# Designed miniproteins, single chains, part 10

Each design is a single chain, and the fold is of that chain. pLDDT is the mean over its residues in the fold that is shown.

## One batch from the design tools (miniprotein)

Design m313
Fold by ESMFold2-Fast:
Structure m313 (fold): chain A 100 residues (1-100)
Amino acid sequence: MTPEERARRAVELLKEAIESDLPAEEIFYLVGVAVRLAGGDPELTELMRKAAEAARNGDYEKAIELAKEVKSRLHRLPPEVQEAVLKAIDKAIEEIKKKS
């Protein structure tokens, strides 16, 4: 796959996750997958894995904190991937807050 194809697939994956009404923990996991696919920092993938695990365990405060750290570090990803990641993270955080 070309870098352009990987970025497109990353965006498509996140759009499908948002549209499928997936649980917050699954959205966080898929954000990590999308970041890795788009050639992002492996640390961001690990942070999203930890955020997904925290959300799965009901530690929503930690999940949100880790997700916000990832939001602050997207600057090296293609703009379309940055936008898709931000929308996915915000959707997951909104879902968590509505359950509280």
Scores: mean pLDDT 83

Design m314
Fold by ESMFold2-Fast:
Structure m314 (fold): chain A 98 residues (1-98)
Amino acid sequence: MSPEERRALVQVRTSPEASVADIEAAGQEIEEKYPEVTIGLSATSRALFIGARTYEEAVAAAQELKKLLEERGIKAEIEPFGAPQEVIDAWEAEKAAK
């Protein structure tokens, strides 16, 4: 999906001890359940990045992902950016800084 199609970005951070394989499996399950959502994995930071058209869709997917990770014994924290417009503005600013 092109960057211009992403209107919301939410991060789910896991503990440093978390298995990358378990994190990847959880992310794939959520992406399959929510076809409107795109999930990227950072193996280095053990974090999942959730992109969706709306903030509400991104947060809903992040909440489900957090629950799935916690059921597997993995501590997870959701880091959403403010309102949808603020999320779009911050995301576009970071993209422009590259």
Scores: mean pLDDT 68

Design m315
Fold by ESMFold2-Fast:
Structure m315 (fold): chain A 90 residues (1-90)
Amino acid sequence: GARAEAAVREAARRLEGTQFKDIDEATEAARRAIEEAGRRHGADASTASSTPGGNTISLAAVADGHVAIANLTVKDGVPVLESFSVLPRD
């Protein structure tokens, strides 16, 4: 849905090109960004997560029976958007 996509795209844009100390700081910023964007766009749920020992942050938002997901790789403390998808949620 357009609301889920808008929330994830806004959060990803806020994180791209921002210098963070480490992946933990970037992940905390990602959680705040997707929570704020999710509220603004009326998402039913939003989340941000990182894989332990990895350098990837995943953003997700759910609205109107759809899930939008973005994956960002953190390179030298800077998040870079690697993939974006919108899928129907079962």
Scores: mean pLDDT 82

Design m316
Fold by ESMFold2-Fast:
Structure m316 (fold): chain A 71 residues (1-71)
Amino acid sequence: MRLEEMREALKKGIEDMGYDKVVEEIDRQRELIEKARELRRQGKVDIDEAKIKEYERELEEIEKLLEELKK
């Protein structure tokens, strides 16, 4: 995903929902990633660890953009 596209999507999300709501949604996505990792560790889901790490990296980039937009 292109950085400029993510930045514009975040700006629109903030305008539509407010900054705090966007932060809450990002936190929920982080919790889902942690749950997926735990379920994988327990053998309940067949998700590649590399794929979980990729989702975490995408979320980290989104969080960095969100901090830039906070002012």
Scores: mean pLDDT 75

Design m317
Fold by ESMFold2-Fast:
Structure m317 (fold): chain A 77 residues (1-77)
Amino acid sequence: SAAAEAAARAAAEALERAALTAYWQTSDVNSPEQAVAAARAAARAGLEAIAPTLPPEAKDMLERAAQVLLGARVAPS
């Protein structure tokens, strides 16, 4: 649904923001590899926290997007 798509998009934007924040904070003092790792960790943690709170359609959309970004679909926790 359009509402589920909007919810998934908002969640994805929040994860992107968290990842970029972690990247830029880490990149000032660490290697590029560490900055990327920090960004991925932030995105993964955010996804694990937000996915269970979403409607099933939005959760499925977000998990598919996360598979591209993180290289793996998030398992139910």
Scores: mean pLDDT 73

Design m318
Fold by ESMFold2-Fast:
Structure m318 (fold): chain A 76 residues (1-76)
Amino acid sequence: DLDKAQQIAQDSVNKGAQAGLQGSSDEEAKQKAIQAAKDAGADLVHVVIRADSITVGATVTVGSATATAVATLPRP
């Protein structure tokens, strides 16, 4: 189900990015983002930490359907 894969992918990147903002260092932010995205159902997770932003990408497969999503949140 493509719709299910898309929903899980979007949920995983949103949760990953939000969790990453709670990290006290770039390394902790990346680890928190990856773990949260995986916990939300992501099969593959990519995280880019920048001084002003956190970007999380996820790939999810449900049955024969594969979906990708990306979320970027500003970092104070």
Scores: mean pLDDT 82

Design m319
Fold by ESMFold2-Fast:
Structure m319 (fold): chain A 61 residues (1-61)
Amino acid sequence: MDEVMAKLSPEEQEAVRRYEAVARETQDQAALDELERLKEDLEGLREYAREIIEGEREAAA
């Protein structure tokens, strides 16, 4: 289990996991590689998770 992921809020962790699942289903290796790099940087990963959540809110509105 990634230590950086564990420091995110539950909502942020869920957003990252949803994005990763979609990337795996669509075989988007570039997205998976980007996520792996971000998992080395807590601040970067947290900001990325917030962007995912915001995008999902806009899509749902």
Scores: mean pLDDT 74

Design m320
Fold by ESMFold2-Fast:
Structure m320 (fold): chain A 80 residues (1-80)
Amino acid sequence: SIEEYKEKLDEAFKTKSVDEVEDLINEVLSKAKSLEEQKELAKYAIKLAKERLETDSSLSEEEREKLEYLIKLLEDVLER
C-alpha cells in the first residue's frame, strides 16, 4: 500500500545511505499503481529529502548534491 511505502521512505531517509534511499524511491515509484499514487509518493519523498538536507550534518558535499538532484527528478514527476 502507499502508506507502507511512505513508512519505508521515512525509515530509509533517517537510517540509510543516499544511494539506498535513491534505490528505494525508484522501487516504490515503479510499483505505484497510478500516476496519482506515483505523484503522492514523489511529493512525500521530496519532503523527506529536504528535511534530511536540513537536519543531517553528516552528509558529504557529494551526498548533498545527489539529494538535490533527486529532488529535481521527483519535481519533474509532479509535472506529469
Scores: mean pLDDT 84

Design m321
Fold by ESMFold2-Fast:
Structure m321 (fold): chain A 66 residues (1-66)
Amino acid sequence: AELTPTTLEYKNLEELGKGGAKGVEAAAKVSPEGARNLNLAGTLAAANGSTTITAEMTAEGAAAAK
């Protein structure tokens, strides 16, 4: 859907690392396997950069999951 923001744009490690945790949340609704890959990508990006990024993304995910 072009009028609705698609979190599937986080298909690259760099994109997921820069994007918000809600991208991973939306992917989880589409495919658990795909969501796992995106979540892992985000974790790798955070590990490469900073633990702060991981904490922030996790908080975003929790807020989105409500």
Scores: mean pLDDT 44

Design m322
Fold by ESMFold2-Fast:
Structure m322 (fold): chain A 107 residues (1-107)
Amino acid sequence: SEARRREELEREIREAMNTMRIYALKLEIEANWEKANPEEKEKLKKILEALEAIKNGDLEKAIEILRELGLPESEIKELEELAKKDPLEAAEKMLKILEKKLDELKK
């Protein structure tokens, strides 16, 4: 049906937006790499690994990396539930979290 085709196109747009956001964040990590200290570099590396996991659809790996980055267990459980119910929404929420963690390292 036409409604189903619109729903498929909206999903494709959201997936494309997530991909663009991942590349934008990767570029921001590269731009900040040389001025980062060793502790900051380890956190940037983990953010990069989480971005790559999201890009590859490996949401379980992305959530585990977010746990390593210090995300509270209550938020981890919410992401695990969301990833099973709506993986696209889970990816969008994880990207917002990674963006905030990256911004904290730029200060």
Scores: mean pLDDT 88

Design m323
Fold by ESMFold2-Fast:
Structure m323 (fold): chain A 102 residues (1-102)
Amino acid sequence: HHMEELERERRRRELQANVDKTIAESKKLVDEAIERARKLKEQGRPDEALRVFAEAVGKAMTLLQEAIERARSEGDEEAVQRAQKALDEITKRGNEVAEELR
């Protein structure tokens, strides 16, 4: 019983760490894409800027959706809420930057 409880706690911590890592990586991916896209627009390449940005946002959203589904399958509502909040923030920021790049 004690060993089973320790293993459950370990798996929960690993899941939460993986979700938090995915959130951090997704935010970094979007931030780097914003910088790259703005530079491309300044260089007179707005279509390429929008494409590069859209691809990065799409990838970040996919990673966060996968993290949400993983957390949901494990019953970790707190991890689901954190990943969902990150997805909502990236979606909002993505729309704002896409308008800026047009």
Scores: mean pLDDT 85

Design m324
Fold by ESMFold2-Fast:
Structure m324 (fold): chain A 71 residues (1-71)
Amino acid sequence: MEEYSEEAVKTLMGQFADLVDTLGDSVEGQKEAIRALLRELGFSESEIRQIEKENPTIVGLYDLLIEKALE
């Protein structure tokens, strides 16, 4: 996790898959998984709500999650 992009992306993809398996492989389950992963990246609840307002689609949220993981 202390390396940059490749390891961070793989870690997030694994966590996303585990959360989707737990929460359900639905649009709602995928959104909840993305919220949980944004919290893992250090975002506050207020920041996550702002991100969701700006990115209401699964594709937009996923792209943003990957972008943040690549930091």
Scores: mean pLDDT 72

Design m325
Fold by ESMFold2-Fast:
Structure m325 (fold): chain A 72 residues (1-72)
Amino acid sequence: MTEEDIREAAKKAVEDGYLSREDAEEATEFAIKLIKEGKSGTEILNELYRYVTEKVSSAAATYLVSTIVELS
């Protein structure tokens, strides 16, 4: 999992109507912060899922996390 995988997944989530551009940008910045903190891929996906679920919805969180996994 790379910063590029996260950015591409967030872009797809916006295109498919799961995230607004603002929500996608905030989720991307949050995930990149976790990468810079040295979190494992599993920890990043779990934290990102919780973050997006609380801010947006579980459907958006599921789409974003599954898309990151598919791209990685």
Scores: mean pLDDT 87

Design m326
Fold by ESMFold2-Fast:
Structure m326 (fold): chain A 59 residues (1-59)
Amino acid sequence: SRDEAVATAREAIEAALAAGASPSEAGRQAFKTVRERFPEFSDDEAEAAVVEAFLALGL
């Protein structure tokens, strides 16, 4: 679901940032992770999930 995709993106962003990645790099890693786990999503839907995850994190 979209909520699961957003949760997945949040986990990927938090993990990347904890590893020292920039927000831009964290976003790229989150997008890749969402696309791999939710192959039924379009690129736009995956990007929307990543954006929503950043907003939820206050970034």
Scores: mean pLDDT 85

Design m327
Fold by ESMFold2-Fast:
Structure m327 (fold): chain A 94 residues (1-94)
Amino acid sequence: KENYERLLEQLLKLKELLSEEEFNGFLAYISELLENTPEEKREEKIKEIADFLENVDLEGIKELILENISGFKKILEELNSPIFEKLKKELEEK
């Protein structure tokens, strides 16, 4: 399975556990990480994120997101990211 599809599956599971604002904040954080990763390293970064999310309890990820929610909301307010828009669209189609 492609690493990008693995990432989308984990994000869909988190979407079920989080409010719209909380989820969009976390999605903005992930998108910022990918935007700040050189293009030639993005597939590797996607794999790292997918591996992390698959190996951690999703309730534990939810708690980490809630602990960092003010920072993630700040990222969401200031983010202008093609990756964020693409991820958001693909998640809405599932």
Scores: mean pLDDT 82

Design m328
Fold by ESMFold2-Fast:
Structure m328 (fold): chain A 79 residues (1-79)
Amino acid sequence: SSLKLPFELFEEGKKKMEESLEIEDEKEAKKLFEEGKKLMEEGIELMERTGAPEEVIEEARKELEELEKKFEEKLKKKE
């Protein structure tokens, strides 16, 4: 398949989500955030399918949740 390694997808997604926190333009930030979130979610799904340790999957989900929370806080500043 057009498949990257689970770790590679996850790290690419994480970078995009982190970059979205630094972007002042809301449309650009949201686009990059959504792209990053999809990649992190795909990475986590592949980790589960390939039998990654539960602790690795838990850590990955926690990182995703923390980035989502940071992005929510960023959006609140524009209310």
Scores: mean pLDDT 81

Design m329
Fold by ESMFold2-Fast:
Structure m329 (fold): chain A 76 residues (1-76)
Amino acid sequence: ASGRVLELSKEALEKIKENTDPETQEDLLAAWAVSRLMRQGKQLSEDEAVELIEGILSGEASEELKKLYEEEKAKL
């Protein structure tokens, strides 16, 4: 899974949320939120992106990143 999380597209996320269990959806939403930060101009290495995803899932993420995660979760 390392190296693939930032490649999630909206189409992939939509298909996954229709056919995937809630725990897998949470992981994918976290990856999508980090991907949104990168599209907003933040440059992240693969390792930095993985650390941010883990931070969302453990509750250690920044307020801005938590907000992006909650926005993506609300779209489900």
Scores: mean pLDDT 67

Design m330
Fold by ESMFold2-Fast:
Structure m330 (fold): chain A 73 residues (1-73)
Amino acid sequence: DEIEAAEKVAELIAALGEAGALDEKGREAVGKVMEEAKGLSPEEVVELVEETLIAVNPEAAELARKEKEKLIK
């Protein structure tokens, strides 16, 4: 479900923001991934977000990897 995938990414963004690991550029990059990821599984969407964060904010990428385990259960 596309809505489900978008919700999982939104939860990831919220968790990263709460931890202070996601800056403005990171939020923008993740937003673009969400738009491109419509129709993908939640697991695939989280993987794309993780790869995007590695390029933009490596510290946020570590946190995203940990959050992936919670969101994909």
Scores: mean pLDDT 66

Design m331
Fold by ESMFold2-Fast:
Structure m331 (fold): chain A 80 residues (1-80)
Amino acid sequence: GLEGLYKTLKEIEDLVKKGNELLKQGKTEEAIKLYQEALDKNINMQNYLNSTTAVPPEVQKYFENRNKELEKNIEKAKKA
């Protein structure tokens, strides 16, 4: 249900925040692992949302944008 959606959003945000903090500390490999975990959670939620028509388009777009942001963060970290 929607309760799972909000929980997953919070988990993704927390993973990204921790990843950013690790990256600032030079712990690049650990940061990449957290970004990948966040991306996996985001993709799984997108797949769930694609199975329902009850979710507003803005919510689906939010996950699409988050997916692209996470992919960009992983690529940037790999180049560092």
Scores: mean pLDDT 80

Design m332
Fold by ESMFold2-Fast:
Structure m332 (fold): chain A 83 residues (1-83)
Amino acid sequence: SMMHQRKLQLQMEGGVLLVELAVLQQVNRSDPETVARLQALADRVVALDAQLAATANPSQEFLDAVEQELKYIRSQIRDIRQA
Protein backbone atom coordinates (compact mmCIF):
# COMPACT_ATOMS: atom_id res chain seq x y z
CA SER A 1 0.00 0.00 0.00
CA MET A 2 1.01 3.68 -0.29
CA MET A 3 1.20 3.91 3.52
CA HIS A 4 3.59 0.91 3.69
CA GLN A 5 5.79 2.50 0.97
CA ARG A 6 5.85 5.77 2.97
CA LYS A 7 6.73 3.83 6.16
CA LEU A 8 9.68 2.15 4.37
CA GLN A 9 10.85 5.53 3.01
CA LEU A 10 10.79 7.07 6.53
CA GLN A 11 12.72 4.05 7.90
CA MET A 12 15.37 4.55 5.18
CA GLU A 13 15.57 8.29 6.02
CA GLY A 14 16.07 7.39 9.70
CA GLY A 15 18.95 5.07 8.74
CA VAL A 16 20.63 7.85 6.72
CA LEU A 17 20.25 10.28 9.66
CA LEU A 18 21.88 7.75 12.05
CA VAL A 19 24.92 7.49 9.74
CA GLU A 20 25.13 11.32 9.50
CA LEU A 21 24.88 11.63 13.32
CA ALA A 22 27.62 9.00 13.84
CA VAL A 23 29.96 10.89 11.46
CA LEU A 24 29.21 14.21 13.22
CA GLN A 25 29.91 12.62 16.64
CA GLN A 26 33.34 11.53 15.35
CA VAL A 27 34.07 14.99 13.83
CA ASN A 28 33.04 16.70 17.10
CA ARG A 29 34.62 14.10 19.45
CA SER A 30 36.63 16.78 21.37
CA ASP A 31 33.37 18.71 22.16
CA PRO A 32 31.45 16.70 24.81
CA GLU A 33 28.40 19.03 24.79
CA THR A 34 27.96 18.68 21.01
CA VAL A 35 28.52 14.88 21.23
CA ALA A 36 25.82 14.67 23.95
CA ARG A 37 23.39 16.70 21.77
CA LEU A 38 24.12 14.45 18.75
CA GLN A 39 23.62 11.31 20.89
CA ALA A 40 20.24 12.65 22.09
CA LEU A 41 19.21 13.17 18.43
CA ALA A 42 20.40 9.62 17.57
CA ASP A 43 18.34 8.24 20.49
CA ARG A 44 15.26 10.04 19.09
CA VAL A 45 15.82 8.51 15.61
CA VAL A 46 16.20 5.02 17.19
CA ALA A 47 12.92 5.54 19.11
CA LEU A 48 11.11 6.61 15.90
CA ASP A 49 12.48 3.59 13.99
CA ALA A 50 11.22 1.32 16.82
CA GLN A 51 7.74 2.94 16.65
CA LEU A 52 7.66 2.53 12.84
CA ALA A 53 8.76 -1.13 13.10
CA ALA A 54 6.08 -1.83 15.77
CA THR A 55 3.30 -0.25 13.64
CA ALA A 56 2.08 -2.82 11.07
CA ASN A 57 -0.75 -0.63 9.65
CA PRO A 58 0.38 3.00 10.04
CA SER A 59 -2.19 5.81 9.71
CA GLN A 60 -1.51 8.97 7.68
CA GLU A 61 -1.56 10.99 10.94
CA PHE A 62 1.09 8.70 12.50
CA LEU A 63 3.35 8.92 9.41
CA ASP A 64 2.90 12.73 9.25
CA ALA A 65 3.98 12.97 12.91
CA VAL A 66 7.08 10.81 12.27
CA GLU A 67 7.96 12.89 9.16
CA GLN A 68 7.71 16.15 11.16
CA GLU A 69 9.92 14.70 13.93
CA LEU A 70 12.56 13.61 11.35
CA LYS A 71 12.43 17.12 9.78
CA TYR A 72 13.05 18.61 13.25
CA ILE A 73 16.03 16.27 13.81
CA ARG A 74 17.44 17.22 10.36
CA SER A 75 17.09 20.94 11.24
CA GLN A 76 19.02 20.36 14.51
CA ILE A 77 21.80 18.57 12.55
CA ARG A 78 21.93 21.56 10.16
CA ASP A 79 22.24 23.99 13.11
CA ILE A 80 25.10 21.93 14.60
CA ARG A 81 26.93 21.87 11.23
CA GLN A 82 26.58 25.68 10.90
CA ALA A 83 27.85 26.38 14.44
Scores: mean pLDDT 90

Design m333
Fold by ESMFold2-Fast:
Structure m333 (fold): chain A 55 residues (1-55)
Amino acid sequence: SSEWEELGRRAQEVLDEMNARRVSSAERDAFFDALGAAQAARDLAGMREIIDRAS
């Protein structure tokens, strides 16, 4: 649970940074879709990899 909370916070930080940097909607949406897929699959490692790649 604490790991999911940490990753959720980091994912939100990445999204906030993407919005601040004005990245394309396509890039942001791809990141969001990838996070959603990992969360739906309860894939903690996959979610961490997605966040690490975007950071």
Scores: mean pLDDT 83

Design m334
Fold by ESMFold2-Fast:
Structure m334 (fold): chain A 117 residues (1-117)
Amino acid sequence: SDAAEGDRALAEADRLYAEGARVRDVLDAYYQAFRHYKAAYEKTGRKEDLMRAMEAAARVIALVSVLPALNREQVEMGREAADFIRKNIDKVEDPSRRRYLEVLIKALDEKLKLQGN
């Protein structure tokens, strides 16, 4: 299932992160987890699948935001993750989590603006 594939991708991303792998490889792995959880949520509409997708998207945005220079693929990963969060942010019941996600999106938007100069 998409959720099970997301769980496997997330475990791989967490492993790569813990082992100090390159930020690019960690980003790619979290992006795969995000894509699978997003697909699961689009099929199920379940809150649990949404929250997994939102968490994976937040990890993608955080990693994109710390890279010193972004290629086109990395910009697209960040934008896709941010768009997913913006579309679903009102479904996040915890106000502190919602504020955290808003701060992440703002940080990404500022970074993309600077990369465009």
Scores: mean pLDDT 87

Design m335
Fold by ESMFold2-Fast:
Structure m335 (fold): chain A 72 residues (1-72)
Amino acid sequence: ATDAAIVRAAKAAMDASPNVKAIQFRVEGDHVSVTVYAETEEDAQKAGEAARAALLADPRIRSVDVTIGPPP
């Protein structure tokens, strides 16, 4: 159901920064938790914000949390 939104969010994150190493999504009903791993905190923040915007464009998603993982 939200799979298309997750795919769009992942693409948006990767397009926002070339330095994204990994991104994880956890779906709990209408809430999505995103964890972004990037070379810098700034890159992770940009990617996370892009993913959040893409997810919130889906009316089935009501809330999104973004967490920055430790750099590799």
Scores: mean pLDDT 79

Design m336
Fold by ESMFold2-Fast:
Structure m336 (fold): chain A 69 residues (1-69)
Amino acid sequence: LLEELAKKLAPLLPEERVKGLVEALRIGLSAGMSAAQLLQLAEESVADLPEEKRAEAVALVRETLARIE
């Protein structure tokens, strides 16, 4: 699931940002964070990006987390 998310994020974000976000989500999942907490983590991780890219990235994370739940 995270590998698929990384592929979907690749056209939206620089490689370094994709890697950082996916790694943060992987660590959060391993720590037992809820989908809501992981989504908040993703929103905070992309808060500095343009609105359009931020919205798309958050939507992709939300879709990926929905497939886990």
Scores: mean pLDDT 78

Design m337
Fold by ESMFold2-Fast:
Structure m337 (fold): chain A 85 residues (1-85)
Amino acid sequence: MVEEEARRYAERLAEAVSDIDKGMELIRETYERFREDVEAGELAMRAMAEAAAEVGKENPELLPTAIGLALQAIGAEIDLRLEAE
């Protein structure tokens, strides 16, 4: 399951590194999943991290941007939870 989602996220992440609108959409989608279902959101964050590694394996030049996008998606969710407290 995680590997299947990671592969789909890898495809989207590879597209997002050259398109900021797609990157923002991916961040928003990951955050929305976490808000609706913590378990599903955690799975999405794990899939995102795995996707960043997969993108870097296939396209090493995209690795820094892919990691940056994955960290932004995870960080945005964490920051919002800290603000909610």
Scores: mean pLDDT 64

Design m338
Fold by ESMFold2-Fast:
Structure m338 (fold): chain A 74 residues (1-74)
Amino acid sequence: STREDKIKAVLAKYEELIAEAEATGGPEVAEAARAMVEVHKRLYENPNPSEEELKEAEEVAERARPALERWAAA
């Protein structure tokens, strides 16, 4: 498989996670999942992530974490 095929496979799993979060966790959890997926998608598609992009990813993860943790514990 090409790198593009592998990226598509990973993104499909992320979309499944978002759908599950929306169905079972509600809009706050779905929003957190989408935000985290979008940042990971950008980093995964970018072969040379900057320090700024890595910091942004960490900040998104920190903002999304509480909602996703509550959802995971439910």
Scores: mean pLDDT 76

Design m339
Fold by ESMFold2-Fast:
Structure m339 (fold): chain A 95 residues (1-95)
Amino acid sequence: DEAAALGDAFHEAIKAGDLAAAKRAALALLDLVRAEIESKRDQLSRETYDAALAAIDAAKARLEAATSIEEVVNILQELQARLREILAGDAHVFE
């Protein structure tokens, strides 16, 4: 699975202290999440769809500017919490 492989790459980058590799894996993971949300456009309200894409795009910009592995991890954790809030009524759609 592509998501699982990217998750493994992300964890290995963190263990190695490789910021560039961690950012690359994180950005690729967010691209997959973004594509999944886009694939569900007709199943989501416009407000939920727009908010979810905006949150992902903001997180991607923050990841590109990140200067530490701790910052990368914090950005991903904050995005996960934000997406959970935005998608609360439609969480089952993304299983």
Scores: mean pLDDT 83

Design m340
Fold by ESMFold2-Fast:
Structure m340 (fold): chain A 95 residues (1-95)
Amino acid sequence: DKADEYIIKAYEYLRQGKFDEARKYLAEASKIRGFEKEAELILSFTEEQLKNIFDYYKKVLEKEYDLAKQGKFSPEVKERIERLIKKIKEIDAKA
């Protein structure tokens, strides 16, 4: 969805060293999900805090993918997780 697209764009900008753009896209994703106060905090995040958030996000996706392989999620949720992992791997390969 649009929040996922913005998270992926934020990660791409982070890997390019464009920290202001990374903060803006991550904050917009947070707003889309209804976390407006958290969006304001994201705009003040350090480079280290941004990297830590994406490290955590990747670990969560890996755990969710393992659960999806065990049949814990619907086919639609599994497909969403697979798309996000693929996008992250493509970005990491270019960095």
Scores: mean pLDDT 84

Design m341
Fold by ESMFold2-Fast:
Structure m341 (fold): chain A 81 residues (1-81)
Amino acid sequence: MLEELKKKLEKAQAKLDELAEEAKKKKPNLGREDVEELWEKLLEETDLPEFIKLAYEGMKTGDKELLDKAQKEAEEELEKA
């Protein structure tokens, strides 16, 4: 079951790399807004665990408490595997 989570993360990383390559080809200097758009597209196109969604929200808002919460949720999911 850890292998299943690993495969989902690998697919998400591959998709992110693909989207980043396409965006970089269109705009060689990616700004913060372009990076945020890539993350939103990744979240829409892939079934990511809730803790990743929380991590993105924390990063976007700069809320350290949300980031800590996401980390704790991730640790809990990893402990179950």
Scores: mean pLDDT 69

Design m342
Fold by ESMFold2-Fast:
Structure m342 (fold): chain A 97 residues (1-97)
Amino acid sequence: ENLEKAEKLLEESFEKFLERLGTEYGASEEELEKLKELYKKIKELRKKMLELLKKAGTFENLSEEEKEEARKLAKEIEELEEEMAKIVEELKKRAEE
């Protein structure tokens, strides 16, 4: 329940962020759709991570195989977040020029 509320707040925050990118930085519909797709993928990976952690209660209680899966998910999330950050940075630079 608390995690679901946090996820909803993050989704609402992201929607407002996209609106600002469109209005303040002139982001195209295609650029906004790309950011939405990346965020969707991040959400799916975060959900898998949370399900893994809920089964064990804590990261320390995970098996070595489950810890490796958790590390892989964390890396994939980081790579997607870096791709999003790059798009946002390019939009900001374009708006300032």
Scores: mean pLDDT 77

Design m343
Fold by ESMFold2-Fast:
Structure m343 (fold): chain A 70 residues (1-70)
Amino acid sequence: MVRVIIPAKYVKDLEKLKEVLEKLGGRILSENEYFIEAEIPEDKIDEFAKEIGLKVTHKGKNIIFLAKPE
């Protein structure tokens, strides 16, 4: 599992986000007005980002940041 940080402003549909996370074996850890923190299997990060319409902008040892593509 890796930690994923998603800026709340990029999340158009929170229910879809939760469904995609659960499908890929992840879960939400916390949410606030600025970001959503989740965990997901490392091998599912790119698929998750693609399905929610975001891109991976930073891959650290234990943390990933997502942003809008392009």
Scores: mean pLDDT 76

Design m344
Fold by ESMFold2-Fast:
Structure m344 (fold): chain A 77 residues (1-77)
Amino acid sequence: MVKPFPEELVKKAEELAEEAEKTKKYEEVEEKVKELIKKELPEYYKALEELKRLAEAGKYEEGRKLAEEFTKKAAAA
């Protein structure tokens, strides 16, 4: 099972989300979030990489289902 997202990292992600909303530099903030997740939670980074691949291929419905499945596994752990 995927481990739940650590509360400390959730707060860091919230700060980055606020920075993105404030600055509108979503691409830069997205890169920072990916780096953080890759370092702390490689399983989550792998899921994000797959979601991005599906989105770039135009498979948005498959990406949405994958995100939902992964989120449920993370929340249930």
Scores: mean pLDDT 65

Design m345
Fold by ESMFold2-Fast:
Structure m345 (fold): chain A 81 residues (1-81)
Amino acid sequence: VSPVQRVINALRLALRYVDEGDFENARKALEDALSIAEQAGLTRVAEEVKRALDILDSNPDDKEGVKAEIERALRVAEEEA
């Protein structure tokens, strides 16, 4: 599986956890996505994942804000796929 596809899979997993209200596992999935994106040089994707993590850490109950940033990261990753 390509690095981009691995990031997409991790971001989709994070969205599922956010929808379930499991922000702890959502954060772990986002951290995994960030690690993969940084190692693969997917700079734009890494920046969007960092924004999602920042919202999650700063406003943990902002489900819609976190989802919006994860969806933006997914769009960028899909453009690079």
Scores: mean pLDDT 84

Design m346
Fold by ESMFold2-Fast:
Structure m346 (fold): chain A 80 residues (1-80)
Amino acid sequence: MKEEIIKLAEEAIRLAMEAMKNPKAVLRATGAAISAIGVIFEAELLEKKGRFTEEVGEKLLKLAKETLEHARELAEEYGE
């Protein structure tokens, strides 16, 4: 689960960076990238503290999927 969460968040960062190539999307795409970085940071921190439970993993997976979808929409609209 953690590996899937990180992979989804990394893909969201990649798509957000594609959207950032359009000046009109820079602010929104930066927000999406920061959200994805936050998901990675939280997953790594909770694992280090031994608090990465199935419930926490499911919540982070949902957030990673939502962040990826937002980044994908931005890349489709602005990424050319």
Scores: mean pLDDT 82

Design m347
Fold by ESMFold2-Fast:
Structure m347 (fold): chain A 93 residues (1-93)
Amino acid sequence: AVERAKELLREAIEDPEKAFEKMGEALLLLYEALAAGGQLDDAQQQELEELFNKVFEVVEKTYGLSREEIAERLEKEIEEELLARRRALAAER
């Protein structure tokens, strides 16, 4: 999960037009892994923070958005996706 999240963040840096999509996927993947009882070691936390900071910088320059605006948009997209997933699970047997 952590390695896939890092890969998605690197892809976001390489393709800024898909940065929000890939950042959202990476955050959701990390959230699911942590919710399942996973933990991040100090090195993994540092590597992820460095990658997120680099993606924020790229998105800020590409779209002219502040970090606060980027964070608000990501929080909304993650919340909407989590609600959609909960609805899908509720529709399953």
Scores: mean pLDDT 73

